# Ledger of designs, part 84: designed miniproteins, single chains

Each design is a single chain, and the fold is of that chain. pLDDT is the mean over its residues in the fold that is shown.

## One batch from the design tools (miniprotein)

Design m3101
Fold by ESMFold2-Fast:
Formats: structure tokens, C-alpha cells, sequence
Structure m3101 (fold): chain A 54 residues (1-54)
């Protein structure tokens, strides 16, 4: 959980575009990890993605 959140935060920090974040997740295989994540982790990811899109 902590490691996944750190990775997402770093991607958001370096990329301010939603599609870039999603592409990076696919490249690092984090998309598959998020798919198997807990509901709390999925919500955190969605909130981070929404904030990055602003």
C-alpha cells in the first residue's frame, strides 16, 4: 500500500497530465497492481488522478 502510493505520487509530481500517468502505470505494471488493490487503494488512486487532472 505505502509503496504503491509513493509510486503514484511520484508519477503525479513529474507528470501533470492524466494520460501520462495512466501510460506510466501501464509501463511499470502498476495498473495491474491497482486492479488487484484494496478498495481504499483504488479510491486513493482515483483521487490522486483527479487532483493531477486539475
Amino acid sequence: VEELKKEIEEIVKNNDRRKSIELALDRYGLRDVIKRATPEEKEAFEKALEEAAK
Scores: mean pLDDT 64

Design m3102
Fold by ESMFold2-Fast:
Structure m3102 (fold): chain A 58 residues (1-58)
Amino acid sequence: GSFVAAALRLAKHILEKSTNPEAKALAEKAIEAAKAGDAKAALDAVVKAILVELKARK
């Protein structure tokens, strides 16, 4: 429950603020997975989006 809600907020933030197209695509995937009720896919996509952002902003 709470982890999916946090993942959605973070995915929306990445979609709005990131300039990285890979991170944005992963954030969109996370939002769609969460809407479908797939918590594992949503969390996996958000984690991948964070890793893409971290590699770009080190």
Scores: mean pLDDT 78

Design m3104
Fold by ESMFold2-Fast:
Structure m3104 (fold): chain A 88 residues (1-88)
Amino acid sequence: SEKEKIEKMKEKLKKLVEELAKKVKNPLLLKAVEALKKGDNEKALELVVKALEELGLPEVAEQAREVVNTKGAVEEVVAGALQIELEK
């Protein structure tokens, strides 16, 4: 079912966020992970957008807003931002 697929994807993304968060030192992204853990999805998105803009990726920051507005996938956006930080 679609609900089971979404649940499994969110569970995998939450695990990925926790694993990636242990490796990053970016204070905005760490605050975004804390906001996500508290269920403050709006604050988590705001912090991710700010972090991506400070990394020189304003287009990616705008795409992050669109993904959350369209799919509500805040976990995906937080995981993606953590991965970008680790690859640079």
Scores: mean pLDDT 81

Design m3105
Fold by ESMFold2-Fast:
Structure m3105 (fold): chain A 56 residues (1-56)
Amino acid sequence: EEEIKRLEAEIERLKAQGREGSLPGLYFGLADLYAREGKVEEARKWFDKAIELLKK
């Protein structure tokens, strides 16, 4: 849980700085952490968000 909170804080910082190009990596990191916790639906959601950003 602590690792997830830290990644979410980093995502907020990058968005505030306009550095959205770095977000896909963090979203993949969140997806991996949720998958390891057995939260497959949350993991899928973050994976999909990373893919959407890569389309831009």
Scores: mean pLDDT 77

Design m3106
Fold by ESMFold2-Fast:
Formats: structure tokens, sequence, C-alpha cells
Structure m3106 (fold): chain A 63 residues (1-63)
């Protein structure tokens, strides 16, 4: 069902955020192949780091 697919996506997002919190590295970095993608990726990582100061991985993943 769509609900089951949504929960699987959220769970994968939580795992990725927790890996970033634990290791300081985001698994999505492997998809960054251009300079523009690098700038966007760095911006999103900075934003994620700020969000993690006040929100849980699950709360961030469900947004």
Amino acid sequence: SLEEERERVIERRIERIEEFRRTGRHPGESQVTTPVQRLVFEHELAKLKELLKTKSAEEIARE
C-alpha cells in the first residue's frame, strides 16, 4: 500500500540521518557528480546539521 511504501521511505531516511549523525558522512554523497550538485549537497548537509540540534531524525524524516 502507499502507507507501507511511505513508512519504508521514512525508515530509510531515518537510517541515513542517523548514519550522518554517527559518522559525519551522508550516504547520498555518492549521487553528487557535478559542481552544482556539490554546492546543493553541502547546503543541504549544513541545513540537516542545524535541524539535528533541535529535532530528532524521525521528525526530520517525516517532514
Scores: mean pLDDT 79

Design m3107
Fold by ESMFold2-Fast:
Structure m3107 (fold): chain A 73 residues (1-73)
Amino acid sequence: MEVEAAVLVVTEPAAADAVAAAARAAPGTKAVTVTPGEPARVAVGVTAEAADAVAERLSAVPGVLDVRVSLPG
């Protein structure tokens, strides 16, 4: 599995499902993991080329507190 980047989202608990749905609909998304909590976290595995576009899309979701792009290797 070529996950070239991760988009890490910190979100209000109620927004986690909406963020996960938006991530799954985004081109270049390979994996989505939701970690429940206060705040909730959504980790999105993406291709490197899609990382900026996915981060921009997810930042537009209401209840998102922080969006970061990380290269896992």
Scores: mean pLDDT 79

Design m3108
Fold by ESMFold2-Fast:
Structure m3108 (fold): chain A 78 residues (1-78)
Amino acid sequence: MEAELERVRAELAALAARADERPLPKEELLRAVEVQARGLELEIERALREGRLTEEEAEELRRKLEEMVEEARREIEE
């Protein structure tokens, strides 16, 4: 699960970098961020239900995801 979180973090960073490199539609970049976040949220819930994560681990991962999403949104929107 940590590896999945790191992969999503890299994807979000790439989306933010694209906003800096050229004028891209912010709406499309923000939608991509939402898709990545929703996918990982679903995977965290599934892993928790299957016993692959503890409740504490799931809460920590959700917090990290929320922070990564906020950072990506700020970089894209600015």
Scores: mean pLDDT 76

Design m3109
Fold by ESMFold2-Fast:
Structure m3109 (fold): chain A 58 residues (1-58)
Amino acid sequence: SGAEAAERAVAAARAAAEAGDPATSLSKWHQAQLLAEQGLGSEEQAREAARYAELAGG
């Protein structure tokens, strides 16, 4: 559930960036990281959370 919500947040972040709304994009990237971290019991989700954090900063 967290991974699916994180993917939706990533899609929203990308859409906001393409629309020229960097504030919403950054907020959605941070939301994706948080949602991925809530499922932290697997290494894959930990790696995805780290990746989303990098993308939020870039």
Scores: mean pLDDT 69

Design m3110
Fold by ESMFold2-Fast:
Structure m3110 (fold): chain A 61 residues (1-61)
Amino acid sequence: MTAEEAAALLMKETGLSPEEARRVVELALAGRTEEARKILMEKGGLSEEQAESAVRFLQGL
């Protein structure tokens, strides 16, 4: 899966812009899990559990 594809998937589940979604993917892949989760919750409108699930998906199962 490409970072672009992961960002597109995040956008479908959140209100994030393309640039914010790509930033979340980059943070997750860099192991910056807390920062990626925070953006998903605060800007994407996801719950804590939904944000954790999304970050886990981005990092691979």
Scores: mean pLDDT 79

Design m3111
Fold by ESMFold2-Fast:
Structure m3111 (fold): chain A 62 residues (1-62)
Amino acid sequence: SESEKVARLTGLILQGIGYLLEGKYDEAIKTFREALSLAKELGDTDMQKIVEKLLKEAEEKR
């Protein structure tokens, strides 16, 4: 369901942020790419922008 996808998206974003805080940039990048794919499936343009910024930050810190 859409509600299950939203919950999963939130979980992926939090997990990715956790990896960033630990300096695990490759894991953060992989997790944010999965989150971005899910945000696109949901058509959530605001969430896509947030995840794209987090992904860029992870890529710049590696």
Scores: mean pLDDT 87

Design m3112
Fold by ESMFold2-Fast:
Structure m3112 (fold): chain A 78 residues (1-78)
Amino acid sequence: MEELVERAVKEASDLPEEALSILRQALLEAKRAAERGASVETIRRILEGAAEQVGVVAGEESGEKVREIGRRFVEGVS
């Protein structure tokens, strides 16, 4: 789990600081949810919500990048 979070943050290193902050918070929330036995669907919704928020505050390209990172993270936890 920690390795999945670190990999996602590294993949996001080129994102604006606001986008990286949103993603980092969502990854921590997703990690905690997974550790408590939350469904893959719950984890996906957390990360998709972060991608939508990033799209609003940092632009659609950053939002799409976060969505891709989130999909790979979800695949790693399933």
Scores: mean pLDDT 83

Design m3113
Fold by ESMFold2-Fast:
Structure m3113 (fold): chain A 61 residues (1-61)
Amino acid sequence: SEAERLLEEAKRLVDEGAPLDEVSAVIQRAIDAIKSLPPEEAQRYKEELLEIARRVTERVA
C-alpha cells in the first residue's frame, strides 16, 4: 500500500541521516495516506508511524 511504502521511505531517510525537512515531508505524506484507509488498516500503520516518530525524536534530542 502507499502508506506502507511511505513509512518504509521515512524509516530509510531517518537511518540515512536525511535532513529533518525531508523526513517531515515524507511523514506528512504517510499520515495523509493513512487517513485514506479503513480504520482497521489505519490502526496498524499508526503504530508504525509512532515508532518512526520516536526514532526521529531520539535523533534530534
Scores: mean pLDDT 77

Design m3114
Fold by ESMFold2-Fast:
Structure m3114 (fold): chain A 72 residues (1-72)
Amino acid sequence: PVITFDSATIAARLQAIGKELGTRVDIYSLDRKVLLLTNQDTSTLAGAEKAVAELLERGVRDGDRLLVSPHQ
């Protein structure tokens, strides 16, 4: 799915997506056309929060568009 990064809700959104997909995820920046994170377990709160912290470290900000896909 494509999602917009919103710092207030992103962790809960990533957790819901991880559970829905039932697999680890890859996260791409649509705006920069680059892979940001690979092989992430976002289905848990801790995993989702870790992924959010790493996205922020890589310069992701509110309003940025992300593609979250099953890990290949």
Scores: mean pLDDT 86

Design m3115
Fold by ESMFold2-Fast:
Structure m3115 (fold): chain A 44 residues (1-44)
Amino acid sequence: MELTEEQRKAREKRAEFAGVEPEVIDLLEAGKYDEAIARLEKRA
């Protein structure tokens, strides 16, 4: 499945708002919550 432009823009906006990298949003959407949390903790 491909991301739409709307989904890509929402992803970037959410990443900026949360102060995280877009890769963290990708991990959350892929259901890799543990990896996303670990990356956020590493930044904190």
Scores: mean pLDDT 68

Design m3116
Fold by ESMFold2-Fast:
Structure m3116 (fold): chain A 88 residues (1-88)
Amino acid sequence: GLAELRAEAERLIEEARELLELAKRAKNILEAIGLALRAIGLILDAEALLERAKEAGDEETAALAEEAIRLAEEALRVAMEKLRALPD
């Protein structure tokens, strides 16, 4: 239902925000790799949710899914920057 779709979008936003904070604090290369992989997973989940929201005509959930994609992409970027900056 629409309520379930919205709850999923809100969950993905919260997970993406948490992941972004973890990426900013990454201390070693293995941690940064793990966070980058988690960010890719969140992007894929959020993109799938965006398609479902568009098919349902749920513009509010679609906007939330786009925000989740944006945050997860930012988390991926930060994790990748950490990979470049952290020692081997």
Scores: mean pLDDT 87

Design m3117
Fold by ESMFold2-Fast:
Structure m3117 (fold): chain A 85 residues (1-85)
Amino acid sequence: SLLDEMEELYLASPAEQRPAIVTGILEALLEILRRKLAGEELSVEEQQQLLLQQMRQHIASGRTLDEAERQRLLEEIERLVEELK
């Protein structure tokens, strides 16, 4: 399954690449939540595919968030989750 592929990718990745993977996951979650608020909800399979795609792209680019950027992204995710209640 796509979930199994995500787990395998994370576990097989060197520790140095895991911050990039986490960044990809957070950015994918933000997109999923934004689409849900817009009434354009992704299916579970589309959500998993987006997560896997973002993980792979961030590994390839080496893009990570600093602590302040990560905190702002987490706060935005929390805000969107509250809006969905």
Scores: mean pLDDT 79

Design m3118
Fold by ESMFold2-Fast:
Structure m3118 (fold): chain A 119 residues (1-119)
Amino acid sequence: SVVVTESGGGTVKEGGSLTLTGKISAAGEDVVAVAWLREPPGGPVVGVASITASGKVSYAPDVAGRATISWDKAKNTFYLNLSNLQVSDTATYYTLAAVLVDGVVRLVAGEGVEVTVVA
């Protein structure tokens, strides 16, 4: 019964910034970690940023210094802020949530949100 809703995509100018929002609706399930992934045109799905329930964060090298991930635990809402946007940031962005269900960790993915960065 876990649902991921994503928002904040669209077309943005190079050098600008964006905020992507992921909201997890979990009826009685504990969210233990979330990650933002991206799939560039013709490329593989790659990691962007992650945060655990304990507050540990990590960033992919290509976004280090430009990305910030945060988690509002009371709202089960997750944010990815990405600044100094590059045309190479063009991708479909996905939220992947690790949710504890009956003592077992399950992975739940969102449908994705499209981001286009134009020069």
Scores: mean pLDDT 84

Design m3119
Fold by ESMFold2-Fast:
Structure m3119 (fold): chain A 78 residues (1-78)
Amino acid sequence: TEELIKKAEELLKESEENLKKMEEYIKKSDELYEKAKEGGDRRKNLLESASYGALAVGYAAKSVSNRKLAEKLLEEAK
């Protein structure tokens, strides 16, 4: 029981770390999108914005996966 709870805590910590990376990449994506509106190399800024957005989605998926695994372990622990 205690071992399952500890593993779940580790997964929840990883989920939080992945969520923080998602937030960082969303912020970077938004900054580049705003720069594209203000001028400069619009195409380059839009491409980089889209790339960071895709990375954010990847980290969001990892976070969800870790949370679902943690939930299953906690259910087994009762």
Scores: mean pLDDT 87

Design m3120
Fold by ESMFold2-Fast:
Structure m3120 (fold): chain A 92 residues (1-92)
Amino acid sequence: SPKEKAIEELERVYDVIAKKYNLTPEQQAALRETLELFKKMLDEGKSVEEIRAELQKRADEIKAKYPELQSAIDAFLRHAIALAEEYKKELE
């Protein structure tokens, strides 16, 4: 399904970012929570704008707690939003 494809692609992005940025287990957990939020918002039928807003809030919270993750979380957010846009377009 388009939803499963979007989730599987974001799971792949998560693995790549965790490896590239050498994330600690605690930092990986924060990023995983963001991925779970993405899944929940897709299940709830949220718009791309709503998904962007909620993920941006979560990303800002993570960057406040872990300033060293700025590049990692910004990359993850860009991919998540692109996947949400592709998923919504496939439903049209």
Scores: mean pLDDT 86

Design m3121
Fold by ESMFold2-Fast:
Structure m3121 (fold): chain A 70 residues (1-70)
Amino acid sequence: SASEREKLRKKVEEVIKNAEQAIKDGDKGGFTKYRFELAELIAEASRAGDFELHKEGLNKLQELLKEYEA
C-alpha cells in the first residue's frame, strides 16, 4: 500500500541520516551497522516492488561508501 511504501521510505531516510552522522563522528561501528541496515531496507524495497526507492537507496549507499573511504 501507499502507506507502507511511505513508511519504508522514511526508514531508508532515517538510516541514511544515521550513516551520514556516523561518518561525520568517525564512528566506524555505527557506520557499519547503518550500512548493513540500509542494504536490508534496499532489498525490502526491491521485494515490495518499489523500484524507485530501490534505485535511490543503491545510489545513496554507493555515495556513503565513497564518503567513508575518503
Scores: mean pLDDT 87

Design m3122
Fold by ESMFold2-Fast:
Structure m3122 (fold): chain A 55 residues (1-55)
Amino acid sequence: NIDELIEEIKKIIAEIEKINPEIAQLFEEELKKVKTKEEAEVLLDLAKEALSKLK
């Protein structure tokens, strides 16, 4: 379900925002462009990778 993926991405972005709000804003802008489940899955993986590197 794409809506569930979007909610998970938003949760990861919120965690990134606590560490680096500029990077979080870039992910929020990319999330607005997401139209397919495939694009949502790619963005989720990128957001998780970014969070891992910021921790």
Scores: mean pLDDT 85

Design m3123
Fold by ESMFold2-Fast:
Structure m3123 (fold): chain A 75 residues (1-75)
Amino acid sequence: ETDAIVQEVLRLTKAGLDAIDAGDLEKVEEYIKQLRELAAKSTGTAASIADGAARFLEAQYYRAKGDEEKARELL
């Protein structure tokens, strides 16, 4: 379970970062939502990993939007 969740977190995080590089911020919002949902459905270490990835991607999203203060708040 934890290993499968970690693989999904890595997949979603990479997809989100690729979307930021492409300038597709709407797509990034969908990946952040999916990571948040994964965290909510998980427990223990898996939930912490998914939550951390969601916060990281959300920080990168705000940084891409020029909101560095919001990005720092998430980390």
Scores: mean pLDDT 83

Design m3124
Fold by ESMFold2-Fast:
Structure m3124 (fold): chain A 67 residues (1-67)
Amino acid sequence: EEVKKLEEEARKLREQARRYEEQAAVARHMAAAGAGQSALDVAAIAEAKAEEARKKAEELERKAKEL
């Protein structure tokens, strides 16, 4: 049961990371189109969130395999 919970949480974090990557891409595009620094800030935050979610997913996947 615990293994399934870790795998489900990891999957959700992978999905969140993908969504943040998409948000970062959109924000980068808006910055290039003239939205300026605020769009760049949004992109940077989204990229950081995506990386954090990815790392958490990897940790949960590793724990699930060790159980």
Scores: mean pLDDT 82

Design m3125
Fold by ESMFold2-Fast:
Structure m3125 (fold): chain A 75 residues (1-75)
Amino acid sequence: NPQVAELQALGVSPELARAIVAATAAVGLEEYTVDAYRLLQQGYSSEEIAEKLGISLEDASKVAAAIRAAIASTA
């Protein structure tokens, strides 16, 4: 999975990378995973992520929530 490989290149563990991609795929937003993860790590809000990725605030909020939930579930 290209998203899993790119997350690992950013220093994400294999287990967490798989959990993040599974969570974003479950909401139909897998394609935004790596870019959203990078923006979240830089401290950007869901509104800023929506603007930077050219997606709706609803979708930005969903992908951000999915990433955060995956991080919490694997900690």
Scores: mean pLDDT 86

Design m3126
Fold by ESMFold2-Fast:
Structure m3126 (fold): chain A 70 residues (1-70)
Amino acid sequence: SLEEEAKKYLEYIKKKFKELSKVNSDEEVKENAELLIELFKKWLEKQGMPELAKKYEKELKKFLEELIKE
C-alpha cells in the first residue's frame, strides 16, 4: 500500500540522515536533510496524504534535531 511505502521511505530517509552525519558537518547535514524532508512532504501531499506528510515532516525534523545534538 502507499502508506506502507511511505513508512519504508521514512525509515530510508532516517538511515540517510545517519549516514550523512558520519561524513558531513552539522550544517551540511541539516541543509541536505531539510531538502529531503521537503521533497518527501511534497510527494506525500501530491499523493493526497497531507496529514501523513505533516506527521512525517514533524517526525523527521525531530529526528534531525536529536541527531545534530549528538
Scores: mean pLDDT 82

Design m3127
Fold by ESMFold2-Fast:
Structure m3127 (fold): chain A 83 residues (1-83)
Amino acid sequence: SEMEKRIEEGNKKEEEVLEELEDKMKTEEAYKAILLVATAIRLAVVKDNKEALELAKKAKEYLKEGKYEEAIKLAKEAIKLAE
């Protein structure tokens, strides 16, 4: 079904984020930011929520820049919007 495909795609995207950023998971803040961004992307894909996905992608960009506080804030907003 369409929902099953979105769940699979969401899980795959979460795994990709975690694998891409595993070398960055050296501090508690970085670990929390990475998990929240990965979760936000998964939920946005599963729920097919375009606004949540946009926020989650922006959070991932802040994460790549080492802006963990900003990444956490946007990821939490994306998760709340996807719920």
Scores: mean pLDDT 84

Design m3128
Fold by ESMFold2-Fast:
Structure m3128 (fold): chain A 58 residues (1-58)
Amino acid sequence: SEEEKLIEKYAEDGEKVGRNGAATARELGRDVPSADEMAKLGREKGKENAKLEIEEKK
């Protein structure tokens, strides 16, 4: 469905942001969770945001 596609798109976008953000922060010498952990957190945040968008439209 369109809703499932939206959730997956937001999850993928969040995953990329989390992974890239962690990598950049580590390059700058900051103490951050692993890229994999940040990717998982970004993915979950993306899904949550997509669900809020769906609820507002329905």
Scores: mean pLDDT 78

Design m3129
Fold by ESMFold2-Fast:
Structure m3129 (fold): chain A 65 residues (1-65)
Amino acid sequence: APPEAPTVKRLKEGMTLEELREFVEDLVKAYPDLTEEQRRQILLSLADHLGIPLETVERIFEEVR
């Protein structure tokens, strides 16, 4: 089972990692045909905007796919 540790860490916008995961799910639903470059740019922008590591955003994106 995927380990869900209670993360009470607030992101730059006050989002939780759970809320970020839901946001990524909505993003994938809105843009199902994202190219590799578009996806990379979106993930980079999201990571920078939320103040989290890119690897964390990429991991969430992979989990949503």
Scores: mean pLDDT 67

Design m3130
Fold by ESMFold2-Fast:
Structure m3130 (fold): chain A 55 residues (1-55)
Amino acid sequence: SLEKQLELLEKAKKIAEDMIRAAEENPNTPQELLDRYRKALEKIEEQIKKVKEKL
């Protein structure tokens, strides 16, 4: 269901946000890794928006 897809995407978003926060707090985090995490979050947010448009 769209509701179940949204639930899973929201969980993925929280994980991505936590990973970004941890990476930002570590001064030794490579910029490329941080950029990859941020791009992953952007894609998750795009999918959440698309699912919400169908609800």
Scores: mean pLDDT 86

Design m3131
Fold by ESMFold2-Fast:
Structure m3131 (fold): chain A 63 residues (1-63)
Amino acid sequence: MDEEFRRLLEKALGIRFDPEAMERLIREVKERLGEDFDLSTPKPLFTALRLLREEGLLERLRA
């Protein structure tokens, strides 16, 4: 699990994630971006936000 990316997502979104859902989200972002997965850019964060919005996962991940 990518701890740096997880911490970035939790801080940016201000929410707590279910561990399994977080692992799936990180995996999907890495699959979508491939070689473009670089935490020094905003791409991983924006891709995660887009996936959460499009699939309605944000409401399900929040307590």
Scores: mean pLDDT 69

Design m3132
Fold by ESMFold2-Fast:
Structure m3132 (fold): chain A 58 residues (1-58)
Amino acid sequence: VPMSDEVYEAVAKAIEEAQRAYRAGDVERALAILREGVERYPESPFGRAALAELEALA
């Protein structure tokens, strides 16, 4: 959705940072990053999906 480029970019960066934290073994940091991202951009399907996926793995 081109009208949400800034939101998509911010959410993508949050997901990448959360994945990096999770791979380093810091699950709490990964969850905090994704929760903050979802709180800032609650209508983003990418942020919500990433949070749900991480919670299923935790």
Scores: mean pLDDT 75

Design m3133
Fold by ESMFold2-Fast:
Structure m3133 (fold): chain A 80 residues (1-80)
Amino acid sequence: SPDDVVQGARDAFDTLLTDMLARGRTASQAEIDALYDQGLSAIDRMAAYLRSQGVPQSRVDELVAEMRARLDAVRAEVLA
């Protein structure tokens, strides 16, 4: 179902954020920037995939906004 596809996307993104947080704490600025760019690319690919699976646009937009906010929060934390 679309709900299962969305949950799979959330789980995959949670793994990515966990990895970024763990690596980012000891990473250089350039490595943090690369991890952030990878995160943004993952969100874009995930949004395209969700649309292809019939997830409504309103839900995709909400999920993208949520994921971007979480990615920004993790970046801010590792740069602190």
Scores: mean pLDDT 86

Design m3134
Fold by ESMFold2-Fast:
Structure m3134 (fold): chain A 60 residues (1-60)
Amino acid sequence: MEKILEAEILYAMGLIAYKVGLYELAIEQFEEALRLAEEAGASEELLEEIRKALEEAKEK
């Protein structure tokens, strides 16, 4: 599968973990999503969304 699709799935999983209060799991999912998105040449918009979600999760 495309790396971008995997990054999007990991980002979605991270958002679910964040909503449930599993912040450490959310951080891991967001970090992997960001790495895959960068390697896949994702849009700056997607990269910014993942980075913002990661920062918010780290503050919890």
Scores: mean pLDDT 82

Design m3135
Fold by ESMFold2-Fast:
Structure m3135 (fold): chain A 67 residues (1-67)
Amino acid sequence: MPPEEKEILESLARMYAAIGELLAKQGKYEEAAEAYEKAAELFEKAGNPELAEEARKKAEEARKKAE
């Protein structure tokens, strides 16, 4: 990917991760999990597998709390 697109994807991923954290703090765990999953996909597309894995883990934890 062009470097500019990678930086945009990382910024979007960080925004979704922050949204997921805020939603989880509000008890909206299903919505938080969706936000974290979007962050993980964006981090993976940006070439940041470590951050993608962290976001996926947070999504899984949020889903478990939603049940």
Scores: mean pLDDT 83

Design m3136
Fold by ESMFold2-Fast:
Structure m3136 (fold): chain A 94 residues (1-94)
Amino acid sequence: GEAEKLLKKAEELLREAERLIRQARQLIKQGKYDEARKLLEKARELVEEAIKLAKKAMDLAEKAGDKKTLLRAIGLILRAIGLEIEIDRLEKEL
């Protein structure tokens, strides 16, 4: 359904954000702060879009009484919050 498609897109965005965060950590270790900052900015945009999609999926799942999809959406939002915390931590090193 529509909710499952939104969650799949949100998961893809979070996977890309995680990859960019890993690359940014490596760039920080190399002293490449400007390059790391650009990757963290992109990762933040991806995380924010993933939260937006997951919240839309939550609303659809709640209206449909689909508890399994609702819990999956909540899980993705929690994962996204964890990535925002990591981005904030890394930005303090720049």
Scores: mean pLDDT 91

Design m3138
Fold by ESMFold2-Fast:
Structure m3138 (fold): chain A 68 residues (1-68)
Amino acid sequence: APSPKELEAEIMVAMALMMRSLGFSKEEIAEALVKAGVSEETAREVAELLTSPEGSADEATRLVVEDL
């Protein structure tokens, strides 16, 4: 089973992906991640990664785990 931090990160990334699907901007996604407890720097990187056509959700999850 994933660690508590890994599970929390997976939930945060899943929420960010849902926001992307609903048409939220990368800035709004980053703001939501900051409100969820992610640092501003990591939230910006994750939002950029998740809104990029070449971005990886697995890499985004890793960045969030490192920040938590």
Scores: mean pLDDT 80

Design m3139
Fold by ESMFold2-Fast:
Structure m3139 (fold): chain A 70 residues (1-70)
Amino acid sequence: MTKEEIDELAEKGKEEYEKHRVSPDGTLSGEASLEALVYAIRKTLEAAGLPEDKIYEAVKKFLEALEAPG
C-alpha cells in the first residue's frame, strides 16, 4: 500500500464518520462510530498484510483528517 492509498483511506474514514450521525432518537454517538471505523480500518490493513508501523500510520492519518475538519 502506498502513502497516497493511506491518505485516501484516512479521508474516506473521515467522510464515513461524518456520514454516520446520531440517530433521531439519540441512541448512537459519534465516538462509538469513530471507534468502530478505526477498528475496521485497522483490521482491513492487517488482512492486507501491512506491518504494524504502516497500520499505525494509517490510523494516525485518519485521526489527523478528523482533527482538521476545514
Scores: mean pLDDT 65

